# Designs tried in a protein design run: designed miniproteins, single chains. Part 92

Each design is a single chain, and the fold is of that chain. pLDDT is the mean over its residues in the fold that is shown.

## One batch from the design tools (miniprotein)

Design m3200
Fold by ESMFold2-Fast:
Formats: structure tokens, sequence, C-alpha cells
Structure m3200 (fold): chain A 81 residues (1-81)
């Protein structure tokens, strides 16, 4: 289970970084440090959730941004292994 948790965490981290880069391209004057702090908070919460047990990813709105859809599928694939 540790291997699955680490892979899910990696997917979450990669996804948040992808969202961050897209946000910064759209809003280049955005506060990068605040974005990074928010990413760290989200990843900390996700890590804690994974440590409490391997949980399936929540259902995502099919109209969500492609990055969220990709992340949901990647997490689901890891969970379903």
Amino acid sequence: MEEKRERMFEVAEETLKAIEEELLKRHPDADREEIEKKREEILKEFREALEKGLIPPAEVDPNAHPIYLETHERLKEIYEE
C-alpha cells in the first residue's frame, strides 16, 4: 500500500504544479509564493488522507478542466490496481 500511496501523492503533486503553471501563464502577475503555499497545504492534507487509508478519488464533474479529468483518471487507475 505504501507504493500506491506514494504514486497517488506524486500524481497529485504533478497535477497541482500543472494547474499552477497554467494559472501563472494566464495571470503572470499572480503571487507565486501564495500559490506555492496553497499547493503545500493541499498536498499535506492529501498525504494525511492517504496515510489514514487508501481512498478512492472523488467523482469529478465531466465538465471540469482537462487537468482535473486527467488527474481523476490517473488516481482511479492507481487505486484500482
Scores: mean pLDDT 69

Design m3201
Fold by ESMFold2-Fast:
Structure m3201 (fold): chain A 61 residues (1-61)
Amino acid sequence: ALDDLKDEKESLKKMAQSMLDLGFSEDQVIDALASYYRLTRFLDDDTARKRAQELLDELLK
């Protein structure tokens, strides 16, 4: 459902921001988020990385 996806998106944005605050690069954050999507949604690498990039882009605006 859309509400479930919103909650996940907020949590992932907080994780991404925390990683950036800890000094991880944008590429490292994308890799971590992509790994999350691969493990939890069973997405292929290209799709997982694309979703990770979209999330990071929304966070950074």
Scores: mean pLDDT 78

Design m3202
Fold by ESMFold2-Fast:
Structure m3202 (fold): chain A 67 residues (1-67)
Amino acid sequence: SAEAEAAFQRGVQASRDGNLVEAAAWFKRALKADPNFVPARVALRTLYEKYKDFLDANKEEIDALAA
């Protein structure tokens, strides 16, 4: 879907800029738009594998941004 792809591309850009909280939120938005959008699922999983403790500490902000 165009919405999932747009959200995914924003997540990729945020990740490249080092904005991990924003990146996680955009990947979650992509999955909200299309739960079967594999690129966003893989990107979000990889992000949590690398930065789990940091992202868990910012869970409330990520969820608010993804809403």
Scores: mean pLDDT 88

Design m3203
Fold by ESMFold2-Fast:
Structure m3203 (fold): chain A 70 residues (1-70)
Amino acid sequence: SLEEERRFIRDVALALLIIYGVAMDLSQEELDELVARFEERMDSIPLDEFTGEKAREIFLELVRELEAKR
């Protein structure tokens, strides 16, 4: 189902995001904020428009925003 696909993509993307944060030596506060923003963005996508490409776009947007803060 689309819901199962969305949950799977979200879970994989969250795991990668956490790995990225650890690899980049982000503070716990920065990592928590990044995860929260990602989840908020993911939850705002209509189920029928949810794709791995959209998840990737959100991930890259958040990474860019994080880089802009530093």
Scores: mean pLDDT 73

Design m3204
Fold by ESMFold2-Fast:
Formats: sequence, structure tokens, C-alpha cells
Structure m3204 (fold): chain A 55 residues (1-55)
Amino acid sequence: SREAIERTVEFLQSTFSVPEEVAARLLESREAVVDYLQRQLGMSRAEAEAFIESL
């Protein structure tokens, strides 16, 4: 959901100091968030999707 994406982006900003312009792009696309989690945290796609929905 949109709220889950927003909570995930807030977590990433607080934990990894994600720049504002990157955070704005992540808010536009669930796929962008999944890709970021895979690249930054080494998550699989399934793990990234579960993480977003856990928040």
C-alpha cells in the first residue's frame, strides 16, 4: 500500500541517510523501493516485498 511504501522510505531516510531526491523517487514507485532494498541491503525480491509490507 502507499502507507507501507511511505513507512519504508521513512525508515530508509532515518537509517541510511537517503537523500531527499532519492526518497522522492522511491515514493513514486514500489519497484524503485524493491530495487533499492535489493541493492542497498542485499535483500531478495521476496524479502524486499515482505519488508515493505511489515512496516
Scores: mean pLDDT 80

Design m3205
Fold by ESMFold2-Fast:
Structure m3205 (fold): chain A 93 residues (1-93)
Amino acid sequence: SLAEKEERGRRFREEVLRLAKKVESKAEELYENIESLKPEEAFGLVSYLQVKAEEALLAGDEEKAAEYEKKVDEVVEKRGEEIREYLERLRAE
């Protein structure tokens, strides 16, 4: 049903925000160690960087937004497969 889809979407969004918040204080350290991150940490870092890119765009700082997007691309290039597998496990019932 639509309500069940909306509830699943809400839970997924809450988990994304939780992981982003969890990595916030150590985002720089995680970015410097991309190759050794756990899948949960890699996904959390991507989520955090995407939020920062959106915040920069809303503030009119296109250059800062581009820097965050470039970092997202670097993490996805190196860890995209593990992030994909993590998300598949997270969605599995």
Scores: mean pLDDT 80

Design m3206
Fold by ESMFold2-Fast:
Structure m3206 (fold): chain A 87 residues (1-87)
Amino acid sequence: MSNEEKLEKAIRYLESAINALRAGDRQGAIDALNLAKKYVEESDLPEEVKERILKAIDEAITSVKNGDYEKALEKAREALELLREAL
């Protein structure tokens, strides 16, 4: 799988996570965020960019676990925008 394909998969999973959060699907959101995290970790992004995206994803996951879906949406969107800028 190319680096571009990994980044495209990460974007699709972040979009899926945002949709799950809007639907109140806690498990779907966590699963999608973890898959997005996996593809970002496996990507050939500069370490500084990778760390910022992974931090946003981790903060989104923590917010879901705390029942703070508004903050989870904010952090998932932040991760998505950072990832789109890296493409």
Scores: mean pLDDT 88

Design m3207
Fold by ESMFold2-Fast:
Structure m3207 (fold): chain A 66 residues (1-66)
Amino acid sequence: MAEAEALVRAVVAGDLQAAMTHARKLVAAVGKERAIDLVRQAARRLGVSARTEDLAVLVVLLAAGE
């Protein structure tokens, strides 16, 4: 929850190192598939662009070794 929102906010700020840190914590806590779902929910709740949502999902995939 808080980690997914922090990840999306870091992506919006252009802080990809912070985004990767939050993504690694989120993937470790809930796994890749649940992390993607939580990030998409957080992005939509925060009203970010589709491009920003997709970038946040890509950060999760990178943190998961994909």
Scores: mean pLDDT 85

Design m3208
Fold by ESMFold2-Fast:
Structure m3208 (fold): chain A 69 residues (1-69)
Amino acid sequence: AEGLKVRVDESLVPTELSEVAGLIRELVGQGVVSQREIAEELARRLGLPFSTALRIVREMFERGAVVVE
């Protein structure tokens, strides 16, 4: 879509994960909507284990911390 809207609700993100929310917003804005691909980029950029990043991303999507409109 030419105007994909993405919203990140930082109130649903733990304070220690505020960087994660910003990076997810950037990646989804670039068209990266796969939770796996987002987790891979987060793990790479933040120095997290992939399994940890994937779990965090899944929980954020399930709780509505990341919404694609």
Scores: mean pLDDT 70

Design m3209
Fold by ESMFold2-Fast:
Structure m3209 (fold): chain A 94 residues (1-94)
Amino acid sequence: SALLEEIERIMEEAIAATPSPAIRGMLRLFQRDVLELLRQGKTEEALRAAETATAAIRAAIASDPSLSPEQKARLLALLDRAQALIRELAEELR
């Protein structure tokens, strides 16, 4: 799926752009768990997992003093894009 490949690409970009080991770990778990559910066609579970994970990651990004304002803005934009594509792919798989 082109959408799956794009989600994976954006998540890898976010991981690579993150100097925080804690946030990087959260992004890797998000990528693994959500993509596994999407590949299995468990779209409602994937959407719930994505919502929970993105809320936690957004909070972690906002509160991380090691991230510059520019890094925070970039990571939040990548996370928003990944979440939008996950919703689009979930709709495609129905």
Scores: mean pLDDT 85

Design m3210
Fold by ESMFold2-Fast:
Structure m3210 (fold): chain A 65 residues (1-65)
Amino acid sequence: SEEELREKAEKMIEGVRTLAEQLGREVAIQFAQRIGHLSRETAELAIEGRDEEALEKAVEDLRKL
């Protein structure tokens, strides 16, 4: 459902930000792409703190799976 996709996206964005704080930007982006199935742009938006844009793009990325 759309609600489930949104919840998954929110958790992935939170994980990406946490990982960026702990291990750096590039590691967080690689995690987002390989494990989260998010685009590089989505990961960068999340790291930049653009939460609304990151969430919208993350839902779009996950919907394509």
Scores: mean pLDDT 84

Design m3211
Fold by ESMFold2-Fast:
Structure m3211 (fold): chain A 99 residues (1-99)
Amino acid sequence: GAVELAREAIRLLEEAIRALEAGDLEAALRLAREATRLIVRAALLLPDVRRGIGLALRAIGLEIDIERALAAGDREAALRALEELLELAREVLEEAERL
């Protein structure tokens, strides 16, 4: 369900942040992309369809910011975007657990 998807996304984002800190930009991007797909799926399973779509679009926007920052070699911008995506994943988890 949405809870399991959101929890897995959180784990992947924590791993992506560690990969970025280790200088593994390819792993950070791969993990961020996978986490974004899980967040989108979790958000679309929420009973509030409008809220779920809004959360999914925010996740996609943050993934684009991460990809752009990593392509530019801007590790600080990439870290900020990853941390915002992690916060969003936690928000999706909290909404999924309210059922």
Scores: mean pLDDT 91

Design m3212
Fold by ESMFold2-Fast:
Structure m3212 (fold): chain A 70 residues (1-70)
Amino acid sequence: MSLREDEELSEEEIEEKENFIIEVIKKLKNGEPVSVEEAKEAFEYGEEILEALRKQKKLKEEVPKIIKKV
């Protein structure tokens, strides 16, 4: 799978980062231990996804899907 064609995140990369964020959020909601590094990585992935969606003008359409999974 090619990571080299898009400066923005591919759909596969978005899905992987979204799943990572969801897992971290679930751990936090359940009071499970989350490392500072995991939390920071999830935040950075979230920012990258939001930036990509903002450029695509689909921010309001995609964010509800992420929230629904949490």
Scores: mean pLDDT 66

Design m3213
Fold by ESMFold2-Fast:
Structure m3213 (fold): chain A 91 residues (1-91)
Amino acid sequence: DKEVRERLREMRREIEEMERSFSRRGFEEGAEKTIEEAIERLERIIKEAEELIEELKRRGGSEELIEELRELKRRAEELIEQLEEGREELE
């Protein structure tokens, strides 16, 4: 569980950094590449969170950690949706 908690903390920080970056920057002309890279990063976070949830379920790990990973996944999915909408407004 220690490794899962540390990785969860890292992923959460990365999402928070992206949220802050895009809330301050807005969707500037020419931001399409930055948005694309952010979406790819968020998709990797979602996949890793799903893998960690399955691992915890398989070994009877912390239900609290599973809930935190589900929340992280939902948060990443919401940010992807916002980024995709912002990208469409730039075109």
Scores: mean pLDDT 78

Design m3214
Fold by ESMFold2-Fast:
Structure m3214 (fold): chain A 80 residues (1-80)
Amino acid sequence: LREEAAARAAAGDYVGAARLVAELIAKEAKRLAEQGDKEKAKKLLQGALDIWVPELEAAGLTDAARAVREIATKTLEELE
């Protein structure tokens, strides 16, 4: 899980690493929403957009930032 993301990043696959972590966040958010905690689910996804995406962009990881934004935004729309 985290080890797989770290291994991808170590190999230079930052997009693959970011995608894997974003998909895990999306899965956890959907689980929280299914349990009736849509507010926590939305906060988790919004945190990825407001904190993690800007950090990736500041680090020059533009493609990784785009992948995270796409996954988080799509998951937020699915939780309507």
Scores: mean pLDDT 79

Design m3215
Fold by ESMFold2-Fast:
Structure m3215 (fold): chain A 74 residues (1-74)
Amino acid sequence: LLEAIEEIVKILLEAVEKGQISKEDAERVGKKVVELLLKKDYDGAIDTVRTELTKAGASKEFIDRLVKIIEEAK
């Protein structure tokens, strides 16, 4: 779980640096996803990533990378 959280944070920071999403969106989505993962709500975390990052303008490839990390943490 901790390794999955570290990977998610790194990917979100990479997306901000590459101009995929804003720093504010990365912090908002990252906080919500981490809270859900700590509650073991993996499906809620996946739904949050898909919904919120799509609205923020992230690419499908980027979203799929994050979903895979959460799926592997189950």
Scores: mean pLDDT 82

Design m3216
Fold by ESMFold2-Fast:
Structure m3216 (fold): chain A 65 residues (1-65)
Amino acid sequence: ASDEEKVKAIREAIKAVADAGGSPDEMVAAVRAVGEELGVSEEGIAASGEFIRENPEAAAELAKL
């Protein structure tokens, strides 16, 4: 998958968890599952998880899309 497709899939995973009222930890778990499926690097998955934990408001904004 392209980098754009990987980013889109990760955003969709975050949005789905946020729409369901899930926690930031649940968003991180969803990002890890999707990232592993699409072949995202371990470093990229970890960085995405840290971003969600540090910026929960940004994760919530993805639920509006």
Scores: mean pLDDT 75

Design m3217
Fold by ESMFold2-Fast:
Structure m3217 (fold): chain A 99 residues (1-99)
Amino acid sequence: MIKVTVIATGGSLEEMAALAREYQEKGLQTAGALLVTPETEDEVIELLANIAAYLASTYGKDIVVTLAMAPEMSEEQREEARERALKAVEEAVKEVEEE
C-alpha cells in the first residue's frame, strides 16, 4: 500500500524544494514545490493528483507532496487547500493500486 503525505506551508518555494530533496534522499517519491493561490487552487490540485497517479503507477513507492501557499491566503484557506490536495492525491493513488 502506497502512503501519501501532503505538506503545505506559507514558506518559500526554495524551502519546499529543499524539503522535497530530503524526502527523495529517504527513498520517497516527491511531487510538488508548486505555488497554490486562491485562483489556481483547483488547477494545482488536479495537476498534483495526476502527478501522484503517475508516480504510483511507475514506481510504487510512498509519495510526499510539497505545496507552498501564497502569502495572501488565510490560515483557514491554507488548511482547506491542504485537505483538498490530500484527498485528491489519495483518491488518484487508490485508483492506481486497485488496478
Scores: mean pLDDT 74

Design m3218
Fold by ESMFold2-Fast:
Structure m3218 (fold): chain A 63 residues (1-63)
Amino acid sequence: MEKKKEELRETLLKEGMSEEQAEGALKGIETSPVSARVVIAELREAGMLESAKLAEEIAAELF
């Protein structure tokens, strides 16, 4: 799990997020299933498809 979270952080940075934005996205995914879906939808709308896919995998493992 920790490795997937680090991979998501690196991918978020690669796709254009700041460190602070990436940390906020990770927190949103970990908070609740509803919060995770909102974050994943926002990533998809932003065109951050690799980040969205990793976020879906993390949310599925958490919930």
Scores: mean pLDDT 79

Design m3219
Fold by ESMFold2-Fast:
Structure m3219 (fold): chain A 55 residues (1-55)
Amino acid sequence: AAAQIARLNAEKERLRQIQEEASQWPDKEVAQRIHEAIDLRLAEIDAQEAQIRRQ
């Protein structure tokens, strides 16, 4: 359980870094699409972590 949560947290941190980098890119359309896709995945990871913590 702890190892799985650690992996998910590491993935979230990496995704957040990508969002921050993308927001600085000159191509705002690409940046927005990346931001939206990452937000969706972050929500899924948060739900998975919550499920694991309850088990």
Scores: mean pLDDT 80

Design m3220
Fold by ESMFold2-Fast:
Structure m3220 (fold): chain A 62 residues (1-62)
Amino acid sequence: GEAAIEAAAEELSRRFGISRERARGVVLLATQLGPEVAAQYAERDLGLDREEVLAILRRHLG
């Protein structure tokens, strides 16, 4: 739900120093295409640690 999306976005924003808007975009991508695709996007386009992004997404979204 929205609470899980906001929690994941907050953790990503805090952990990586990206904006909440960018973090929310990663989380929404995970809800549409899965956490693996979202983590690959975050690595390729935002330069974030893929495995750490994946762990955060899995923790909050299941």
Scores: mean pLDDT 88

Design m3221
Fold by ESMFold2-Fast:
Structure m3221 (fold): chain A 67 residues (1-67)
Amino acid sequence: MDSQLQQVQQDAIDAAQRSRQQALDAGLPEDVANDGARDAAIDTARSQGFQATVTVTPDSITVSVSP
């Protein structure tokens, strides 16, 4: 169970970071990039049957997942 949670958490973090970087590279505002990152993390966790709580700052993205 814990290994599955950690894998989903890592997948969600990776999705959020990729989404945010793509949005910023495309010239979108930081608020739009941050919202997209949050949505990507939540959608990734949900697709695997989990919930995600996401905190986005200019320097970091933190994701916690739960069943």
Scores: mean pLDDT 81

Design m3222
Fold by ESMFold2-Fast:
Structure m3222 (fold): chain A 74 residues (1-74)
Amino acid sequence: SMNQKQARELIIEAARVLIRRGRTEVGELLLEFVKKNPNASGEELREYVEKNAPAADRPGLFAIVDAAEHIIES
């Protein structure tokens, strides 16, 4: 529960950073995912990114997913 909350907070903060850097569409994509899928796994987020994110942004987004999964596993 606490680790899931920390992982979600990491994703939300990463989305805010993307929006501040002018990557608004990608940041909003992450925020929409966490809003619609409050109990989603890191694997579900990875699949969502693969399906919906622009190819150029996927490496950075996968790094965010990996960081979130690390928190959940801790």
Scores: mean pLDDT 80

Design m3223
Fold by ESMFold2-Fast:
Structure m3223 (fold): chain A 61 residues (1-61)
Amino acid sequence: MTGDEEAAIAEEVIAKHKDLVDQAGATYRRLAAEGDGETAAGERGSLMQPIIADVKARLDA
């Protein structure tokens, strides 16, 4: 696949999971405000795992 196709797939998956993206962003901001940037990034990453998995599955198709 081209990088443009990968970006388009990522945008589509993010749009489908916008509620999870918003939740991950809100969680990151809340934890980052507590002064623990590493924990904030880790928790955001955990919440984003299903979206990342969906993007990868579509790229492998």
Scores: mean pLDDT 75

Design m3224
Fold by ESMFold2-Fast:
Structure m3224 (fold): chain A 89 residues (1-89)
Amino acid sequence: MVEELLKKLEPEVRALIRRMLAAGVSRERALEAAVAWAMGLFEAEMTLKLMSEEGLSPEEALEKARKLAEEAEPEIRKMVQALVDEALA
């Protein structure tokens, strides 16, 4: 589930990173902005999945999605780091 969701988010995160670097945003700033963006996208998509698949209320789904996003933060950061490194060479 987490791995499949990260793969779904990867194209949008890659596009954001490329746009920021092309605009002259520093590597460090691009990394932190992309992590924050990816965390938000992960939380939103996970909330929708928990509501549709588990029948959770919006409140319960959001609470669980936030916990899952916090747990996935190191994996999200690692993905973003790899995408930044890819874009820079």
Scores: mean pLDDT 84

Design m3225
Fold by ESMFold2-Fast:
Structure m3225 (fold): chain A 89 residues (1-89)
Amino acid sequence: MYDEIIKIYEGRIAKDPKDVDSYLNLAMAYYYKGDYDSAIKYLEKAIALDPKHVGAYELLGKAYKAKGDYATADKYYARAAALRAEEAA
């Protein structure tokens, strides 16, 4: 099932390489498949396109935590929280 989702969003990115939502959906699919390195790769692309995307930072935190890198996970969670505070102001 995740492989089908991956194929769909890879096709969308091929047509629109600036589609942030497609990078996020790819990252989510890889995350739930347990491929945290690929999830991080696509999240880094999403952040490059939209550096204020709270959801991307939260998922980066989850992916690094799943890899056992708690220090990096905490940094991304802190950034997501800071961006949410900025957005609510």
Scores: mean pLDDT 84

Design m3226
Fold by ESMFold2-Fast:
Structure m3226 (fold): chain A 59 residues (1-59)
Amino acid sequence: KEKFNLLVVAATKRALDLGRPLTEEEIEELAKKYGIPLSTAREAAAFADAVLAASPWLT
């Protein structure tokens, strides 16, 4: 389940780079790239969103 951790890291980096939560399209692209189900990718994106909310100094 290392792929899930890689997806969480990738989603978090992208969200921080954009300064906003990922869109559905961006989540779908990451799911395809890592070969992970969309439901799992959505969960990873939720972790990225939580990191953004906890780190407002990175806006």
Scores: mean pLDDT 73

Design m3227
Fold by ESMFold2-Fast:
Structure m3227 (fold): chain A 68 residues (1-68)
Amino acid sequence: MSDEEVRAMIREQLEGYRREAVALGDDAFAAEVDAVLARVDEMSVEEQREEFLRLARRRSELLARHAA
């Protein structure tokens, strides 16, 4: 898989997280996702994966909060 393909996949997943945050009304998480999306094209593939994993953990915390 090329760096371009990896970047496209990460962008798609982050856009999914942003839509979910908006649907849940979590403006703080939506802002965090938007900040990463704004910088994703400037990041290395490794930095993109690191940020994606960080946001995935934050998303898990968000879902746990709304499920309680």
Scores: mean pLDDT 79

Design m3228
Fold by ESMFold2-Fast:
Structure m3228 (fold): chain A 77 residues (1-77)
Amino acid sequence: SALEEAARAALAAGDRAAVERLAVEQARLLGEGLAEKYGAEAAVEALRGAARVAAAEGLDAVAAAIEALAEELAARA
């Protein structure tokens, strides 16, 4: 996928911030796909779980961005 190719290129360049931005974009696409197939509530729960994992790893900016995606989906449900 384009995100996988972009993530590989960012890693090869040593751009960790770009890898983190791509991880957030992957979470957004996953959330949208889960909402379409299983409903917004399931997608929100999955994204909140991902945000907790990111926070536990010390990826605070990634965790905050994924939480924002979950809140956006929850507001539309």
Scores: mean pLDDT 80

Design m3229
Fold by ESMFold2-Fast:
Formats: structure tokens, sequence, C-alpha cells
Structure m3229 (fold): chain A 86 residues (1-86)
């Protein structure tokens, strides 16, 4: 059985790993810019398509919290982690 794994880095330096196993997909979000903040979270979702959408929503929410709300990156990361837990 081959696990489907997708890894990509966005323009802001987030590393996104998606791994599908037995109909579940794990999302790992990690910042490659540790000097700004360190953010890592793992979420399990039932499909790869849902995982991709969720990862993009998480990144968009982080950008909104930092740019729109003016939160420090570290505090924004904590709020995003709480949202992921849903």
Amino acid sequence: MIKKKEVFTDQEGFKIELEEESGEVTIKLESTHSEKFHFEATVKLPSLEEAKKKALEILLKFSELTLKEGLPPEEAAEKVKEEIKK
C-alpha cells in the first residue's frame, strides 16, 4: 500500500505536508522562518481534498490575524492552533 504524500512550501515560507492513509489525511503546517515564529500543527481529515482546503483556510486565517487584526505572529499561531483543533 502506497501512502499519498504531498509536500509544498508557499511564498511566505510555510511548509505544508499532506499524507493520506486509510482514508484519513494528516496536515502538518510548519514555518521555515523560525526567527519570526515556530508553528506546527497536525490535523486528521477524511480526504486529501478537504485537507488541502483546510490547510489553505488555516494559512489565510493566520494572514488575516496578523494583517487585519495586527496580532503578533506568535499569538496568531496560538489562535490558529485552537481553530485547527475544531
Scores: mean pLDDT 63

Design m3230
Fold by ESMFold2-Fast:
Structure m3230 (fold): chain A 66 residues (1-66)
Amino acid sequence: SLEERARELVAADPLVAPEDRDAAVERLLALYEALSKGFRVPPSEGVLELAYEIHRYDLRFEQSLK
């Protein structure tokens, strides 16, 4: 499922602490839903991967602002 794929992406991400994984998955799925709705595309792994790349960019950007 897309939720399982999202959990895999978050679990493999070294920028996400184990205690934050559930929150990160929730945020990623919310971003995925927003992108799917905005671009009017059917649910797909490609849109989830795009949402993950944006999520990764946001994490790196937050780290750079310390």
Scores: mean pLDDT 70

Design m3231
Fold by ESMFold2-Fast:
Structure m3231 (fold): chain A 73 residues (1-73)
Amino acid sequence: SLEEELEEKELRLLLLEIMAKSEEFLLDNLKANNPDAPQSTIDNMERSLAIIKKKMEEIKKEIEKLREEIKKS
């Protein structure tokens, strides 16, 4: 059902939000406490975070569309 699809996407968004916050915390900590950290490590973490944030925005749009479809049903 559309309601089941919405619940699945809301759960997926929650998991991505947790992942993004965790990655951001680790990246901030790395930048603050490890001035000798390899730039490649920082770049890889920033790229990973950007991918997670992009997926979050895509799922948010899908959730909005599903909520609108449910209201019309």
Scores: mean pLDDT 87

Design m3232
Fold by ESMFold2-Fast:
Structure m3232 (fold): chain A 84 residues (1-84)
Amino acid sequence: ELEKLKEEAKKLEQKYVSLLSAYNINQAGAETNLMLAQRVSPAMAQRFLAGKQVDEQTAALNKKKAEEAKERYKKLKEEYEKLS
């Protein structure tokens, strides 16, 4: 039981790191799309602004999932520390 809880905590830690990395990549993508929109014609700019919006929405989702994984990790760690 204790060993299994530690394994689950390790998986949540890895999930948190992966989601945080994805969040950072999506944020950088949104910034790149905004920069490109400023350098092109208004018609082309609309495509980059749409990409920025998608990147921002995906970043927000990944951040929420990362925070959920972090909270689950904390609760699980507290649980197995009480058992040991």
Scores: mean pLDDT 84

Design m3233
Fold by ESMFold2-Fast:
Structure m3233 (fold): chain A 80 residues (1-80)
Amino acid sequence: SFADALVAFAVREIRETLDSLPISEAVREELLARAEAELRAVADAHKGSPSSDLLAAVLTAAARLTRELVEEARRRIEEE
């Protein structure tokens, strides 16, 4: 579906961002699983909405999640 393609695209973009950070694969997969779950929830909340509204919601959530997950990754590095 269009929603599934958008979530997959957003997860890939977040993965590429996290791949640039000095975190373990286990931490990376944990953060990506959280991102996918939250993006799925946003997409589900917009089920039956126009495709433009779904696109805007998923991209807005992806931008927010990228910022939050980068901040969380930095926090985990600082705890070492």
Scores: mean pLDDT 85

Design m3234
Fold by ESMFold2-Fast:
Structure m3234 (fold): chain A 70 residues (1-70)
Amino acid sequence: SLAERSALLGRTVEALTEARRVAEELGDLKFAEDTAQRVLELLNAGDLAGAAEHAERALRELKERKQRAE
């Protein structure tokens, strides 16, 4: 449904936006670029669920790295 697709896109955008911020704090722009590129590929292929899951997993990894780095 349109509502389900809109929700997945919203999750993807929120996760990518936060991931970029955390990656900038960590000085790892390459990780943010690679994540954004893969998400774009998934979105272009019509895989909204895969895009959201990939973005959210990348954000979790970055948040874990930030917590360890203090």
Scores: mean pLDDT 87

Design m3235
Fold by ESMFold2-Fast:
Structure m3235 (fold): chain A 79 residues (1-79)
Amino acid sequence: MDKEIYEKAKKEIDEAKEKLKAQAPTMSPEDVVLQMSQKVSEIIKKAAEEGLSKEKLDELKAYAVKAVNEVGDEAEKAA
């Protein structure tokens, strides 16, 4: 069950990242990072509520931080 919760959350982060990267040229870098941060926080909270283990939750948080940084970098390049 842990694996399914983790994979689902990771996929949701990847989808949010791709959507925001596509929107980056039409938004300020600050707005892109804010929206991504809000989305990943919500995804992580939901995964924790669904019973994701602490180890996988820590891994998911690290993955989310990397995704936010990637989106921020793309937004800065587009600006």
Scores: mean pLDDT 81

Design m3236
Fold by ESMFold2-Fast:
Structure m3236 (fold): chain A 75 residues (1-75)
Amino acid sequence: SKEVHQKLLDKALAFLPEELRERLAPLSDISIIGAALALSLGASEEQALEIAREMERLGLKDHRDALDLFNERYG
């Protein structure tokens, strides 16, 4: 739902460092949430950004796809 999506985005933006938030700002909400999820799992800021960019490039619609991308690249 739109409400659940907004709550996830708000939590992601609160969790993400300011510098990373600025670099993620042009990307979709799903990619931003995906970056926060990757960072919460131990990704570096640069790894989280690369995951978000890949999600954007692939047009992914589920932020949980960040888990698969993190494992593929860094697992």
Scores: mean pLDDT 82

Design m3237
Fold by ESMFold2-Fast:
Structure m3237 (fold): chain A 61 residues (1-61)
Amino acid sequence: NPVKASEEQIREAAKKTGLSPKQVREALERWPTKGYSEIAKELGLSVKQVREALREAEKLS
């Protein structure tokens, strides 16, 4: 797990991006092993949503 975020950090990132906490957690679990486009496809999100979720989670970590 290259980005270790607490449940609180995941919830805050979700709130800022409009995603669910589960979607933010699942994106973090895949990064950086998978790229933004692959994560977006697997989670049913846009590449922009994945990038913003990961950026917000990294900022809080």
Scores: mean pLDDT 75

